# Designs tried in a protein design run: designed miniproteins, single chains, continued (3). Part 87

Each design is a single chain, and the fold is of that chain. pLDDT is the mean over its residues in the fold that is shown.

## One batch from the design tools (miniprotein)

Design m11217
Fold by ESMFold2-Fast:
Structure m11217 (fold): chain A 78 residues (1-78)
Amino acid sequence: DYFELGKKYYEAGKYEMAAAHYRAAIALDPDNAEAWYNLGEALAKLGKLEEAKEYYRKALELDPDYEKAKENLAKVEK
């Protein structure tokens, strides 16, 4: 399961590996709002804030009630 492996890499601080696995999870299930959010989180840890912002927005498009995506999008908006 790419999504669960991505979470394990993220918890281990291996953010590039986490991002790769979240992208694989999204390729299989593009409607998984949590995978888009987690990809944004991994990219934010890598300093890729504009990409993180885009993926937080994608998570919110899929799930407008996704509180974590709302909070983290606000933190990276200027």
Scores: mean pLDDT 85

Design m11218
Fold by ESMFold2-Fast:
Structure m11218 (fold): chain A 83 residues (1-83)
Amino acid sequence: DIHSIVAEKLGVTEEKSKKVVGSFHVQLIKEFGVIPAHNVSVFVISQLKKGKTLAEIKNETPPDGVTQAMVDRAIEILEKESQ
């Protein structure tokens, strides 16, 4: 379950995780469009599932279709929403 994984990795409740993931996805769509938002979300969430921290994800090489700026913005949103 993606919400349980995000909750554990960000140190928040599953209720908060649902709000964080929702805000994350909506903000990325508004800034980058639907397909780029999906691509960066899949990448970041897959790295969280592998046990990587937000700092470690920033140091990963992004896949084709994902830029470093998109990754940095995705991490910024997650950090801000998990405060």
Scores: mean pLDDT 79

Design m11219
Fold by ESMFold2-Fast:
Structure m11219 (fold): chain A 59 residues (1-59)
Amino acid sequence: GLAELQAIGKEYREYLEELIKQGVPREEAEKKADEYLKEKYGLTGEELDRRGVQAHLEA
């Protein structure tokens, strides 16, 4: 549901921010965060972005 998608989007942002804090370049951090969530939730980065944006707008 929307709450689940919002939680996934939040996890993506938190993981991305953590990688950036560790000195990982933003582009590489985005790629790693996408791969992490694809493996964990079976979602593509494109699908995650679309659904994450929708959940954000509806929140």
Scores: mean pLDDT 69

Design m11220
Fold by ESMFold2-Fast:
Structure m11220 (fold): chain A 68 residues (1-68)
Amino acid sequence: MTLTGGEILAKVLELAKKEEYSREELIELFTKVLGDEVTARVATKEIFEELGKEVVSKEELEELLKKY
């Protein structure tokens, strides 16, 4: 099953009610959403490379959802 970046971020945001999301936490959440750890790792890497950070805030995730 293929999801858009926006759909993935929306589901992650629903599962993680924290102010900040670490790389490992996003990998775990994306794995739950996608059912595939390899794809989850790739998606997480792309998000962190786009932002240039190793921790993503809830506000940054919301901004990314608007883009996708």
Scores: mean pLDDT 70

Design m11221
Fold by ESMFold2-Fast:
Structure m11221 (fold): chain A 56 residues (1-56)
Amino acid sequence: SNKEKAERIGKGAVELARALGREDAARRAQEFGDKGIEEGNAELARKGVEEAGLPA
C-alpha cells in the first residue's frame, strides 16, 4: 500500500542520512516520511528524500 511504501522510503532515508552524518537531513526525511504515512502518500515521503539531498 502507499502507506507501507511511505514507511519504507522514510525509514530508509532517515537511516541513510544518519549513516552519512547528516542529522538535519535525517530530520527532514523523518518529517516528510511521517506526513506520507499520515496521508497514505508515498510521493510525499519521496519528496523528503529529495529535500534532504539523498539518493532516491
Scores: mean pLDDT 76

Design m11222
Fold by ESMFold2-Fast:
Structure m11222 (fold): chain A 57 residues (1-57)
Amino acid sequence: SFEEAGRELARLARTPGGQEVAQKAADLLIQGKYDEAVKLAREFLEKVENPPEPPEP
């Protein structure tokens, strides 16, 4: 969990729109909420990789 949270956090931090989310996930990680940090990171990354709506032309 800790290792996975760290990997997801690193990926978030490298994502242009993910810096704010990465900060929030880092706060959760510091609090020992590893599962919440991973969940938050994955939800954001999943939306970035698989957007719910198609982009406009």
Scores: mean pLDDT 72

Design m11223
Fold by ESMFold2-Fast:
Structure m11223 (fold): chain A 80 residues (1-80)
Amino acid sequence: SREELTARLQEIVARAAALYLAIVRDAPELRPEVTALMQQMNALVEQFSASTDLAEQERLLAQMEALLAELEALLAAAQA
């Protein structure tokens, strides 16, 4: 449902924000890379908000989840 997709969006955005803050805190040298990923995330969030098609919103969420995986990998590299 649209409500379930919106809840997933809110969860993804919250996780992305937490990862951004952690990376910038622990590895400030990675700020350009994390900023680029956050810009991509924000573009997908805007596309999601503009969409009225549930299938399109689900595809956009999948793309956002892929960016979360990249942010998580970046944090893992920062902590290695």
Scores: mean pLDDT 87

Design m11224
Fold by ESMFold2-Fast:
Order: sequence, then C-alpha cells, then structure tokens
Structure m11224 (fold): chain A 88 residues (1-88)
Amino acid sequence: SKLDEAIAQIEAEVAKAAEAAHAGDFEGAIAHLEKAKELVEEYGLEIAERALKESGEEDRDPEEVKREALERIDGLIAKLRALAEAQK
C-alpha cells in the first residue's frame, strides 16, 4: 500500500541519515532527515493511527504522536546543522 511504502521510505531515509552522520557528512544527514520529515508531514497521522491500533494504545492521540515525531526530527536537524557549522 502507499502507507507501507511511505513507512519503508521514512525508515530508509532515517537509516541513510544515521549512516551519513556517522561518516561526518552532516549536510547529507540533514537532507535525508528533511525527506523523512516531508513523508511524516504527509503520512504521519495515518501511520500513527495504524501503529496505535496495532499496539492497542487507545488512550494515545495520533496527532500528538505525529507532532512528537516531527519535533524529534527537527531536534536532530538542529543538532546536525550545529555540527555542520562547526566544520567551517
């Protein structure tokens, strides 16, 4: 499904971002996280709703799960941006 493809792409972009960061390519890591962020903005609510249903967590708000994911990505981008600037 499109949702399964989006999940696979998010996981792949996050993995590529981690690999780039470990190699010292902070600009490349940021680019991969920005792609993951775009997918989370588009599909994150549907992904959160499915994850919560599968886990039985009926008390969790999928909007908050999506927001938390975006905040984590933004926090990582900010840290990587600081590291990229330190290389100048």
Scores: mean pLDDT 86

Design m11225
Fold by ESMFold2-Fast:
Structure m11225 (fold): chain A 59 residues (1-59)
Amino acid sequence: KIEELKKKLDEVSKRIQEAAERLRANPDDPEVRAELQKLRDEYFKLVDELNKAIEELKK
């Protein structure tokens, strides 16, 4: 489970980097801005799940 969450975090992180680069090139692109927002939300959700999984292992 933890390894799966780490892989998902890596995937989302890469997509965030790509979207951020596109936004830097076209800062007024609403489509890229919306995509970045969604990716950011997904990233934070995965971080929360990873933290919970790690905490469970400490029990």
Scores: mean pLDDT 79

Design m11226
Fold by ESMFold2-Fast:
Formats: structure tokens, C-alpha cells, sequence
Structure m11226 (fold): chain A 90 residues (1-90)
């Protein structure tokens, strides 16, 4: 169980770094196996997250502008972009 969780986390980080939609899909499958939550539920949760980010874009941008760590902000933007690309391919 812990090994699958570690592998899923590693693949998720790599998918964000590379913008790799296929790798994100694999990370979600491993996360589902580790947690016992169906992939469809994880995808639905991710879709809700992305929709909420889009709906609150102005507030999110203001919040991100207040962060002192520009690298962390860029990481968040890459994460959202990869998640959006994955959902668009479904």
C-alpha cells in the first residue's frame, strides 16, 4: 500500500513537471489502487477542482500574486494545466 502511494505521488509530480497527460492518468490509476477509491471518483474530484479554479480565477490570481515563492506559483499553474488537458482528453 505505502509503496503504491509513493509511486503514485512520484508519477504525479513527474506528470506536472513534464506536462505529461498519459503519466497523470497512470498516477491516478495507482492512487486509486492505493486508496481503494475508483478512478472515476478521483477524476470527478479533479474535474470539480478545475471547475472551481476556473470559477474563482480572479481570486486565485490575486492569492497567487501574494505568494513570495514564484516557483510554487508556477508549479500550481502547471498542475492545473495538466489536469485540464487530461480532462479534455476524456
Amino acid sequence: MRELEEEAARLFEEAIRRGDVDLLGRALELAAKASGIPVSELVAAMAREVAQVRANREQLEASMAAYPDAAAVEEMRREIAVKEAYLARL
Scores: mean pLDDT 76

Design m11227
Fold by ESMFold2-Fast:
Structure m11227 (fold): chain A 60 residues (1-60)
Amino acid sequence: MEERSRELARWIREQFDKALEQTLKDVEEEIKKAREEGADPEYIQRLENLKKAFEDALAS
């Protein structure tokens, strides 16, 4: 009876991981663009902090 709940939980985690991976890629591209364009260092630092938060979420 727990099999179905585990399968659903795994599927939800996989979908969440995919969404996080896509968002992480978008943040990485934004960081690269911001650095190349000479954006505000505080803005770049906020993006770096956001990237770390998503990486930590994926590692959990």
Scores: mean pLDDT 78

Design m11229
Fold by ESMFold2-Fast:
Structure m11229 (fold): chain A 73 residues (1-73)
Amino acid sequence: LAAGAAGREEDVEPLIKALFDPDPQVRVDAAVALGTIGARAGEKAIEPLKKALSDPDPEVRVAARYALDKITA
C-alpha cells in the first residue's frame, strides 16, 4: 500500500492525536509540527486541524491555520 515506510507518516499519527490533548501547549506543538511536515501530513490531518481552528486557545488557532496553509498549498 502507499508505503507506511515513510518516517514522516509515523510522526503524523501521534501529532494528530496530540491535537486533541487536554494541554493547549501540546496542541500548539502538534499543529506546528504538522505544518512543518507540510503536504506529507496528508488529508487525514486537515479535518483535525480545521477543528483546531475553533480551539478556545488563540495560539492553537494560529498554529492550526499555519499548518493548514502548509498542507493545502
Scores: mean pLDDT 75

Design m11230
Fold by ESMFold2-Fast:
Structure m11230 (fold): chain A 71 residues (1-71)
Amino acid sequence: MREAALERVRTAMAVYPDTEETVLELGARILGIPREELADPEVRERAVEAALDAMLERAEEGKRFSEELAR
């Protein structure tokens, strides 16, 4: 499941710049790092994974997080 979700998020980030921005902002917030740290590709990947993990947890709760990301 997580692997498929990661692929989906990466695809969305490549196609939709707003999605990329939202995912990176969320990941940076979760990791407690400033956005400038996302210039490091390794840190950026960690931020994407952290955002995905948070999204998966919230999706299981069935809710509001998906609403916020969708609009």
Scores: mean pLDDT 71

Design m11231
Fold by ESMFold2-Fast:
Structure m11231 (fold): chain A 72 residues (1-72)
Amino acid sequence: MPEVVLRVALHEARRALEEARELVERGDLDKAIELLEQMIRNLEALIEKYGESPELREMLEEFREELERVKE
């Protein structure tokens, strides 16, 4: 994977995770779930296209854990 693509993806993912957490704090759970699910799909697509990266796997795990917390 090109370093620039990885850096941009990780930066965007971190911002999306922060936004999802703010949506949870506001009680906007449906929007938080939608955002988390969309980012999970985006990260899985990057892994499929460019191969596995430890940083992308860690970020994907964080999104999956956050989604589980929001649903429970």
Scores: mean pLDDT 82

Design m11232
Fold by ESMFold2-Fast:
Structure m11232 (fold): chain A 69 residues (1-69)
Amino acid sequence: SKLEELIAKIRSLVPPEAKETFDKLVEALKAGDWDAVERYGVKLSLLVPDPELNALLSELVKLWKEENQ
């Protein structure tokens, strides 16, 4: 799916030290825990201040909300 492709692409761009935080963000998305999504998203942006990665994360969250509204 497009979501799975985006997750794989983002994970490939995330450095090893941030992969656990990204994996927790994805699990929070699957659980519909939007408070956790925000917390892990902020933490990830602090660990990886990459505009391209942050743009892809925003797209992932937007698409997830659109499919799970």
Scores: mean pLDDT 81

Design m11233
Fold by ESMFold2-Fast:
Structure m11233 (fold): chain A 62 residues (1-62)
Amino acid sequence: GKGAIATVSKDYTGKRPDELTVKKGDELLILEVVDATHVKAKNLKTGKTGIVPTSVLGETVS
């Protein structure tokens, strides 16, 4: 299918209504690149979708 999976490298709490809260070790399905520093992703552990900074992403697999 389309999309890459990235493992979260550090905890991040969403600061805006469209942002995704993630924990270190969560796997995110990357749905869309929003800009150079942000992606829209689905947290595969929680099922929630939102925008997350690329700075919190670590390993990426397609």
Scores: mean pLDDT 79

Design m11234
Fold by ESMFold2-Fast:
Structure m11234 (fold): chain A 74 residues (1-74)
Amino acid sequence: MEKAKKLLEEGIKAYKNKDYERAIQLFEEAVKVDPDSLIAARAYALMANAYRELGDTEKAIEYLQKALDVAVKV
């Protein structure tokens, strides 16, 4: 739990600095550490935003769908 939270926060910092590839990598690690959690749902939503910024609309939609799927499962 603590490790996933730290990875999510580091990913958010990378996202704010427009390091979208780095942000995606950190969010992927957060999901691996704590899957099927609210942290994972937030990480997926932020990955979707990062893919949108990179111009990958198809992946942005895919990761938004993953975020919703995890959030409703909790």
Scores: mean pLDDT 84

Design m11235
Fold by ESMFold2-Fast:
Structure m11235 (fold): chain A 62 residues (1-62)
Amino acid sequence: MEPQLIHITDAGTGVTKEQVENAFRIAKEAGIEVEVEVGADPKNPESKEVVEAALREAEKLK
């Protein structure tokens, strides 16, 4: 299957930590490979939390 690439860049993009976690869970249940590409703003603590959540959920897929 073709892996789905998820871009996590900023907390202000309307993507929340909860939405990221749910997307990874659904992808794993459906047997879809997901790759994470990260470009968070290190000065924004919310961006850091979203990125860290995405990385942790990506590890669960392995």
Scores: mean pLDDT 58

Design m11236
Fold by ESMFold2-Fast:
Structure m11236 (fold): chain A 55 residues (1-55)
Amino acid sequence: HMHVTIYVPSQADPERVVQLAREVAEKYGVPLSQVTVVFVPAEELGGEDYRVEVR
């Protein structure tokens, strides 16, 4: 099963998050329904805007 998780900062713009989810879904060739967004403290991202995990 291909499931994609996107970690984003808690304060991320909702419009940007929606666009990012669509871009990641297209990149990995999965339906948007298989993309999960998780909000995390920005410190956990180590200076990145987001992190992607594929299972």
Scores: mean pLDDT 79

Design m11237
Fold by ESMFold2-Fast:
Structure m11237 (fold): chain A 70 residues (1-70)
Amino acid sequence: MEALEAGKEALKAGDYEKAAEYFEKALENRETLTPEQQLEAYKGLATAYEQLGKLEKAREAARQAGEILR
């Protein structure tokens, strides 16, 4: 949970590089996250990558979020 919360805080602060790092860290042990937490992490990661101009990584994160919603 700590990494997910830190990612959300970094995103609110406009620190997109740190937000991406924290969301990636949260997803390293994806199996410990609920589907809702995984969705939050992938949505946050997509936003962070988009703001950083990493559009291909942003699309992949958005695709992962979409798979969780199925």
Scores: mean pLDDT 82

Design m11238
Fold by ESMFold2-Fast:
Structure m11238 (fold): chain A 69 residues (1-69)
Amino acid sequence: SAEEYARKAVEAAKAGDMEKAAEYARLAGEALGKSPGTGGKWAIAEGLRLGDSEAAHKAGVAGGLAYRR
């Protein structure tokens, strides 16, 4: 899921692995852009079930910083 990839991006960035952080951030963005499930209902339900939106947000920010460098 996008949230899972976003979380991994933050963890990689904290470890100093900017290449891994950028790759996970890219995968998270691609999953969001492609709406992983047809109709989007599946994607919304999965995101809500995870309840980890703060980790996903932090991963996105960290990945953005690493990815744009």
Scores: mean pLDDT 52

Design m11239
Fold by ESMFold2-Fast:
Structure m11239 (fold): chain A 81 residues (1-81)
Amino acid sequence: MYRVTIRVRFARPENLAPLAQRIYEAAKEAGAVRVRYTRVDEHELTVEAEFPSEDQARKLAELMEKAARENGAESVEVKIE
């Protein structure tokens, strides 16, 4: 099982909820076995998704990093375990 952890920080809190929803839906569509997200504060979100294959994990990680940066994220950290 491969876990993708995405930590995103935004200057504007209003960008956080729409991105969280998009990440959740994208992870489910990509075949995630489990998806969890935690709103750390008004500016920070952590999403964890579990996949049966490394290829699925990498594809989601790349797509979500791109989406976060295109939506004005100040920082994006992606980890695959």
Scores: mean pLDDT 75

Design m11240
Fold by ESMFold2-Fast:
Structure m11240 (fold): chain A 84 residues (1-84)
Amino acid sequence: MIEEKLEELRELVEEALEIGMRALRTEDEEERRRLLEEAEELLEEVEELEEELRRQGVELPLEIEVLRGIALLVLGVVKLVLSK
């Protein structure tokens, strides 16, 4: 059901954001890299699910698009920290 998939999408985005925030807070570079990879994998699942929903003519809620944008920004900062 479309509503169920939208809820799954929201949960995946929220989890990716939470993991990204944990990556920013850790002092362990190896743990930070692992968390980054985990969050990127979740965002890949988000992209696949968004594509499925768009193919079905479903308009994505603005809240989900905003959360995804925030998650991408957080992961961008994690990548910058790892580049030091």
Scores: mean pLDDT 83

Design m11241
Fold by ESMFold2-Fast:
Structure m11241 (fold): chain A 80 residues (1-80)
Amino acid sequence: SKEEKEKKLHEELRKIWEEGLRNHDADGMVIEQLLLFAKYRVPDLSQEQIDEIRKILEENPYSVENLKKINAIIEEAKKK
């Protein structure tokens, strides 16, 4: 159900926040959160696509150009 999917998303977000706060790793928290949202939008993302998105985010998660590249990967994945 939609409620079960939202509950799972909230539980995964909480884990990301707890680890980010524990490790004082704000950039890592942002990267994992954006990757979680990508997986939520496209559940069938391949491991190759996930690895590409992670690599782009690790270069700079705040770059508009990098976010556009990630959105292009997500939109391509949605077509299948």
Scores: mean pLDDT 82

Design m11242
Fold by ESMFold2-Fast:
Structure m11242 (fold): chain A 60 residues (1-60)
Amino acid sequence: EELREEVIEKLMKEAGLSREQAEAIVHFHGPEEITDEFIERLKKVVELAKADSAALAAQR
């Protein structure tokens, strides 16, 4: 219960996710599965996704 909210806040602060995105990740993985290593990997994935989105926007 408390761990779930703490993990949601960590995802929002460290990975730059919205509350809805953070809640979805916690729902699928469970709060116990979301370690500091998981968050670091997710930050890298988000950075790659942002780079890809910027490339698509520049294609206009």
Scores: mean pLDDT 73

Design m11243
Fold by ESMFold2-Fast:
Structure m11243 (fold): chain A 96 residues (1-96)
Amino acid sequence: EALEAAVRGGRAAIEGGLAALKGGPAGVNAGAAAAIAGAGAVFAAEVLKDALAGGLSAVGGGLAAIAGGERAGSEEGVEGGRRGVEGGRRGVELAE
């Protein structure tokens, strides 16, 4: 259960990070979805640090996607997206 939450949080972080890199309205929508999924993972993370890390990364990636969507091509959005993807990958790899 907590492991499943960690995988979902990491996956959401990857999606949020990619959305931030793309920008535009699609990026905003995907970022919002990733932030919601990440928040759920955080709440589920009672015993797995990876679940908490994945959830936090997803929230960060989602927020970066929203910012990048409003300012397509911004350095801040691109950097945030890249960090979200890297964090999500590590969360999923460590949780599995």
Scores: mean pLDDT 59

Design m11244
Fold by ESMFold2-Fast:
Structure m11244 (fold): chain A 58 residues (1-58)
Amino acid sequence: SIQEEIDKMLAAYEASGPLTLPKSVLREQIEVALSKDKFAEHIAKLRAEEQKRLEQLK
């Protein structure tokens, strides 16, 4: 679950020292970062499929 990953990262930030931002703001930033990573993985998969098509044309 993405929420479990967010909770773990938030706990790591809290353990590293005092927070400069509220926990709610940090949680939102972590969620956005994880969402971008999932989008990047999807794009990478599409690029891999294009490469396979090019190989089949040879």
Scores: mean pLDDT 70

Design m11245
Fold by ESMFold2-Fast:
Structure m11245 (fold): chain A 89 residues (1-89)
Amino acid sequence: KEELKKKAEELKKKGEEAEKEGDYLKAAEYYAKAALYYKAAGDYEKALEALEKAFEATIKYLEKEGKYELAEEARKKSKEYLEKLREEA
């Protein structure tokens, strides 16, 4: 679906812009939404890429807020989850 793919690309760009501004929470939200739209469009590879960026932004947010233990748990869990999805894709 061309509309869903276009929306995913716009959301990914907004995530990149938020990340450059240091707004990692907003970046994570945009990347997560982009992943959902890519998945709905049937672009599973780009959906996984966007999901990975969402996890990375969330980890950076937690580190910026001083929540290092939560950031480490998020890093471990996101790596395991993404590896499992890539093996099954």
Scores: mean pLDDT 83

Design m11246
Fold by ESMFold2-Fast:
Structure m11246 (fold): chain A 91 residues (1-91)
Amino acid sequence: SESEAVRYIAAANIAIVGAEWALSQGRLDEAKRLLETAIDLVKKAYELSKGNKELQEEIAKVAERVATVARQAGFDDLASEAEKLAEEIKK
């Protein structure tokens, strides 16, 4: 449902903000877990967004945000996963 997808998007954004805060504190393990959680939430939102192109565009932007934060933190595997996920959603 669109309502569930929107809730997953909100939760993913909260996880990203939490990851940025954890990085500012040097808490790399916490930041990594929060970004992994954000990727999982993005995947769940994407599954629920099938047929809604505007919602898919918003979800892709969240995936790109995860990729940016992960890349800045040196979590290259997570950044690559999030980048590929964003590209898949945009197809």
Scores: mean pLDDT 89

Design m11247
Fold by ESMFold2-Fast:
Structure m11247 (fold): chain A 75 residues (1-75)
Amino acid sequence: SAAAEQARKAALEQAALGRRKGEIMDGSLEAIERLGKLDPQRAKEARDALTPEKIAAARAQAAEGDALLAALEAA
C-alpha cells in the first residue's frame, strides 16, 4: 500500500540519518584527539562541548539505524 511504502521510506531516511550522526560524532572525536596534539586547550574545549550523553545518543541512533536497515533488507 502507499501508506506502507511511505512508512518504509521514512524508516530508511531515519536509519540513514542515525548512521550519519554516528559517523559525524566518531569523526569529530577523532578530529578532537588529533587537535589535542597541536592545541590541547582547544581540544579540551571541544571535548567539554560533547557530553557523554550526546555521544551515547548519537551512537545509539546509529545502532538503531543499522538494525532498521537490516530488518528492512530481510523483509
Scores: mean pLDDT 77

Design m11248
Fold by ESMFold2-Fast:
Order: C-alpha cells, then sequence, then structure tokens
Structure m11248 (fold): chain A 77 residues (1-77)
C-alpha cells in the first residue's frame, strides 16, 4: 500500500515538474495552476505513505507542510 502511494507520488511529481516547465516556457497560467495542483497531490500522497511506513506523527508533519506549501503556491498564482 505505501509502495503504491510512493509510486503515485513520484508519477504526479514528475508530471507537475513537466507542466511547470512548459508553463514557464509558454506563460500559460492554466498549465501553472495544474502543475501546482499535481505537486500538492504528490506531496499529500507522499505524506500518507510516510504515515503508513513510519507512523502517523511523521505523516501529519509532512501533511501540514504540504498544506502550507500548496496554499502559498495557490496564493502566488
Amino acid sequence: KAEELLEEARRLAAEARRLAEEAAATGDEELLRRAVELAAEAAFKFAEAVAISEGEEKGEELRKKAEEEAAAARAAL
């Protein structure tokens, strides 16, 4: 289960990076918004995987960090 979440997190993070690079090259704000959303999803799935593997305390800490970073990124759009 945790391995599946890690694989999904890596896939989403790679897609987010690709879209962010394309958005930077084209100035497409919709691609940038999508990249921010995918990066947030990747971070949340990673936090969930850590909660399963290493315990809820570490997972919760990563979830809070992901929430704060997602909010900051969305506010910057």
Scores: mean pLDDT 82

Design m11250
Fold by ESMFold2-Fast:
Structure m11250 (fold): chain A 61 residues (1-61)
Amino acid sequence: SAAELTEQAEGYAVLAAIYLGQGKNEEAKKYADLAIELAKKSGGPGSEKVIKAAEEIKKKA
């Protein structure tokens, strides 16, 4: 479902933020990209917020 995809995208965005905090920039970018991909596929409530958060992580990594 769209809700399930958004939840998984949120999970990847959180994981990307954790890797960014650890200085693991390549892993942070990888999981941020996965979060963006799933959020775009979902198109559900919260997807835009996940995309913006993941894009911000990519800018910092």
Scores: mean pLDDT 83

Design m11251
Fold by ESMFold2-Fast:
Structure m11251 (fold): chain A 59 residues (1-59)
Amino acid sequence: DIERAEALEKKGEEAEKKGDYKKAAEYYKAAAKLYEKAGDLEKAKEAEAKAKEAEKKAE
């Protein structure tokens, strides 16, 4: 469900704006899983990359 994945990606961006990188990483990981399920492998990889960057900032 691409629409739900896009909504989760937006929530991740909002969490980053608040400085909550741990929550941002969780939203991006959830978005990546939904993109993969929908067959959008490029967007899934992009969301995974965003999650990894957020995880680094959370440490």
Scores: mean pLDDT 82

Design m11252
Fold by ESMFold2-Fast:
Structure m11252 (fold): chain A 116 residues (1-116)
Amino acid sequence: SPLEEKLIEVLNELVERYLAGKPVDEILDFLDQKRAELLAEVTDPAEREAVESISDLLAGFIRAVHRLSKLPVEEAVEGLRRLADALTSLLQQMGRPKLAEAFREAADRVIEALRA
C-alpha cells in the first residue's frame, strides 16, 4: 500500500541517520515529525491506528538497536536477529509483509555495520 511504502521510507531514513552517528534522541524526534506528517495524510481510522502502532515499533527498533550496539558484537548480532524475527512476525500478522521484509533488511544493515 502507499502507506506501507511511506513507512518503509521512514524506517530506511531512521537507519541511515543511526549509521551516520546521529544521537538517538534526534532520530526519535525525526520519527515524531514523520508520524505527524503521515497522520495528516491518512483519514481512514484503521490506517491511522497502523501509523501509530508502526511508529511505536520504529521507535522501539531504534532504541533496541542502540542498546544492543553497546554489547559485544556477537551478542549484539544475536539480539538484532531475534529482534528482527519478532518484528517480522508481528508485521506479517498486521498484514504488512513488505514492511516486515524492510525491518529484516534494516537489521542486516546494522549487523553489517557492527562487524565493520
Scores: mean pLDDT 88

Design m11253
Fold by ESMFold2-Fast:
Structure m11253 (fold): chain A 69 residues (1-69)
Amino acid sequence: MLDREVELALVDMQIAVAEQEYKRSEDKESYKKLIETLKQMREAVEAGDEEKARELQKKVKELLKEIES
Protein backbone atom coordinates (compact mmCIF):
# COMPACT_ATOMS: atom_id res chain seq x y z
CA MET A 1 0.00 0.00 0.00
CA LEU A 2 1.36 3.40 -1.03
CA ASP A 3 1.31 6.73 0.78
CA ARG A 4 -1.87 8.71 -0.01
CA GLU A 5 -0.03 11.48 -1.89
CA VAL A 6 1.70 8.92 -4.12
CA GLU A 7 -1.57 7.03 -4.68
CA LEU A 8 -3.37 10.26 -5.66
CA ALA A 9 -0.60 11.20 -8.10
CA LEU A 10 -0.74 7.76 -9.75
CA VAL A 11 -4.55 7.85 -10.05
CA ASP A 12 -4.42 11.38 -11.52
CA MET A 13 -1.95 10.14 -14.14
CA GLN A 14 -4.19 7.17 -14.97
CA ILE A 15 -7.23 9.48 -15.34
CA ALA A 16 -5.30 11.80 -17.68
CA VAL A 17 -4.18 8.88 -19.88
CA ALA A 18 -7.69 7.37 -19.94
CA GLU A 19 -9.26 10.73 -20.89
CA GLN A 20 -6.78 11.09 -23.76
CA GLU A 21 -7.56 7.55 -24.98
CA TYR A 22 -11.30 8.23 -24.64
CA LYS A 23 -11.09 11.17 -27.07
CA ARG A 24 -9.25 9.07 -29.69
CA SER A 25 -10.93 5.69 -29.20
CA GLU A 26 -13.95 4.26 -31.03
CA ASP A 27 -14.73 2.27 -27.83
CA LYS A 28 -15.84 5.36 -25.92
CA GLU A 29 -18.22 3.46 -23.63
CA SER A 30 -15.47 1.25 -22.14
CA TYR A 31 -13.13 4.20 -21.56
CA LYS A 32 -15.97 6.28 -20.08
CA LYS A 33 -16.59 3.48 -17.55
CA LEU A 34 -12.86 3.30 -16.77
CA ILE A 35 -12.64 7.08 -16.22
CA GLU A 36 -15.71 7.04 -13.92
CA THR A 37 -14.21 4.18 -11.87
CA LEU A 38 -10.82 5.93 -11.64
CA LYS A 39 -12.49 9.14 -10.43
CA GLN A 40 -14.37 7.17 -7.75
CA MET A 41 -11.07 5.54 -6.72
CA ARG A 42 -9.45 8.99 -6.45
CA GLU A 43 -12.24 10.17 -4.13
CA ALA A 44 -11.89 7.04 -1.98
CA VAL A 45 -8.09 7.52 -1.69
CA GLU A 46 -8.56 11.22 -0.86
CA ALA A 47 -11.12 10.32 1.83
CA GLY A 48 -8.80 7.66 3.31
CA ASP A 49 -11.30 4.87 2.58
CA GLU A 50 -8.75 2.10 2.03
CA GLU A 51 -11.32 -0.71 1.64
CA LYS A 52 -13.28 1.13 -1.04
CA ALA A 53 -10.07 2.19 -2.81
CA ARG A 54 -8.94 -1.46 -2.99
CA GLU A 55 -12.32 -2.59 -4.39
CA LEU A 56 -12.23 0.16 -7.03
CA GLN A 57 -8.61 -0.70 -7.92
CA LYS A 58 -9.78 -4.27 -8.59
CA LYS A 59 -12.57 -2.95 -10.85
CA VAL A 60 -10.03 -0.81 -12.74
CA LYS A 61 -7.93 -3.93 -13.44
CA GLU A 62 -11.01 -5.81 -14.70
CA LEU A 63 -12.03 -2.92 -16.98
CA LEU A 64 -8.49 -2.70 -18.41
CA LYS A 65 -8.58 -6.44 -19.20
CA GLU A 66 -11.91 -5.96 -21.04
CA ILE A 67 -10.49 -3.05 -23.08
CA GLU A 68 -7.39 -5.14 -23.96
CA SER A 69 -9.63 -7.97 -25.22
Scores: mean pLDDT 79

Design m11254
Fold by ESMFold2-Fast:
Structure m11254 (fold): chain A 70 residues (1-70)
Amino acid sequence: MTLEEVKEKIKELVKEMKNLSPDERQALFREKLPELIKEVMKATNAKTLQEALDELSRLFREAVEEIEKE
């Protein structure tokens, strides 16, 4: 999976989360987080969990900003 594909997947997740209650968003995020970490590690060649989390945080920020510009 490419970094661009991971970014699109995160963007879709953010869009879905906007339609959910806060509790439902937390539940969905917890469910999806392990898969997203795995995909980010594969796409970015991150060697540590912290590096993967840092990249994931940046991708979420970018996705939110792109959706807000729509």
Scores: mean pLDDT 77

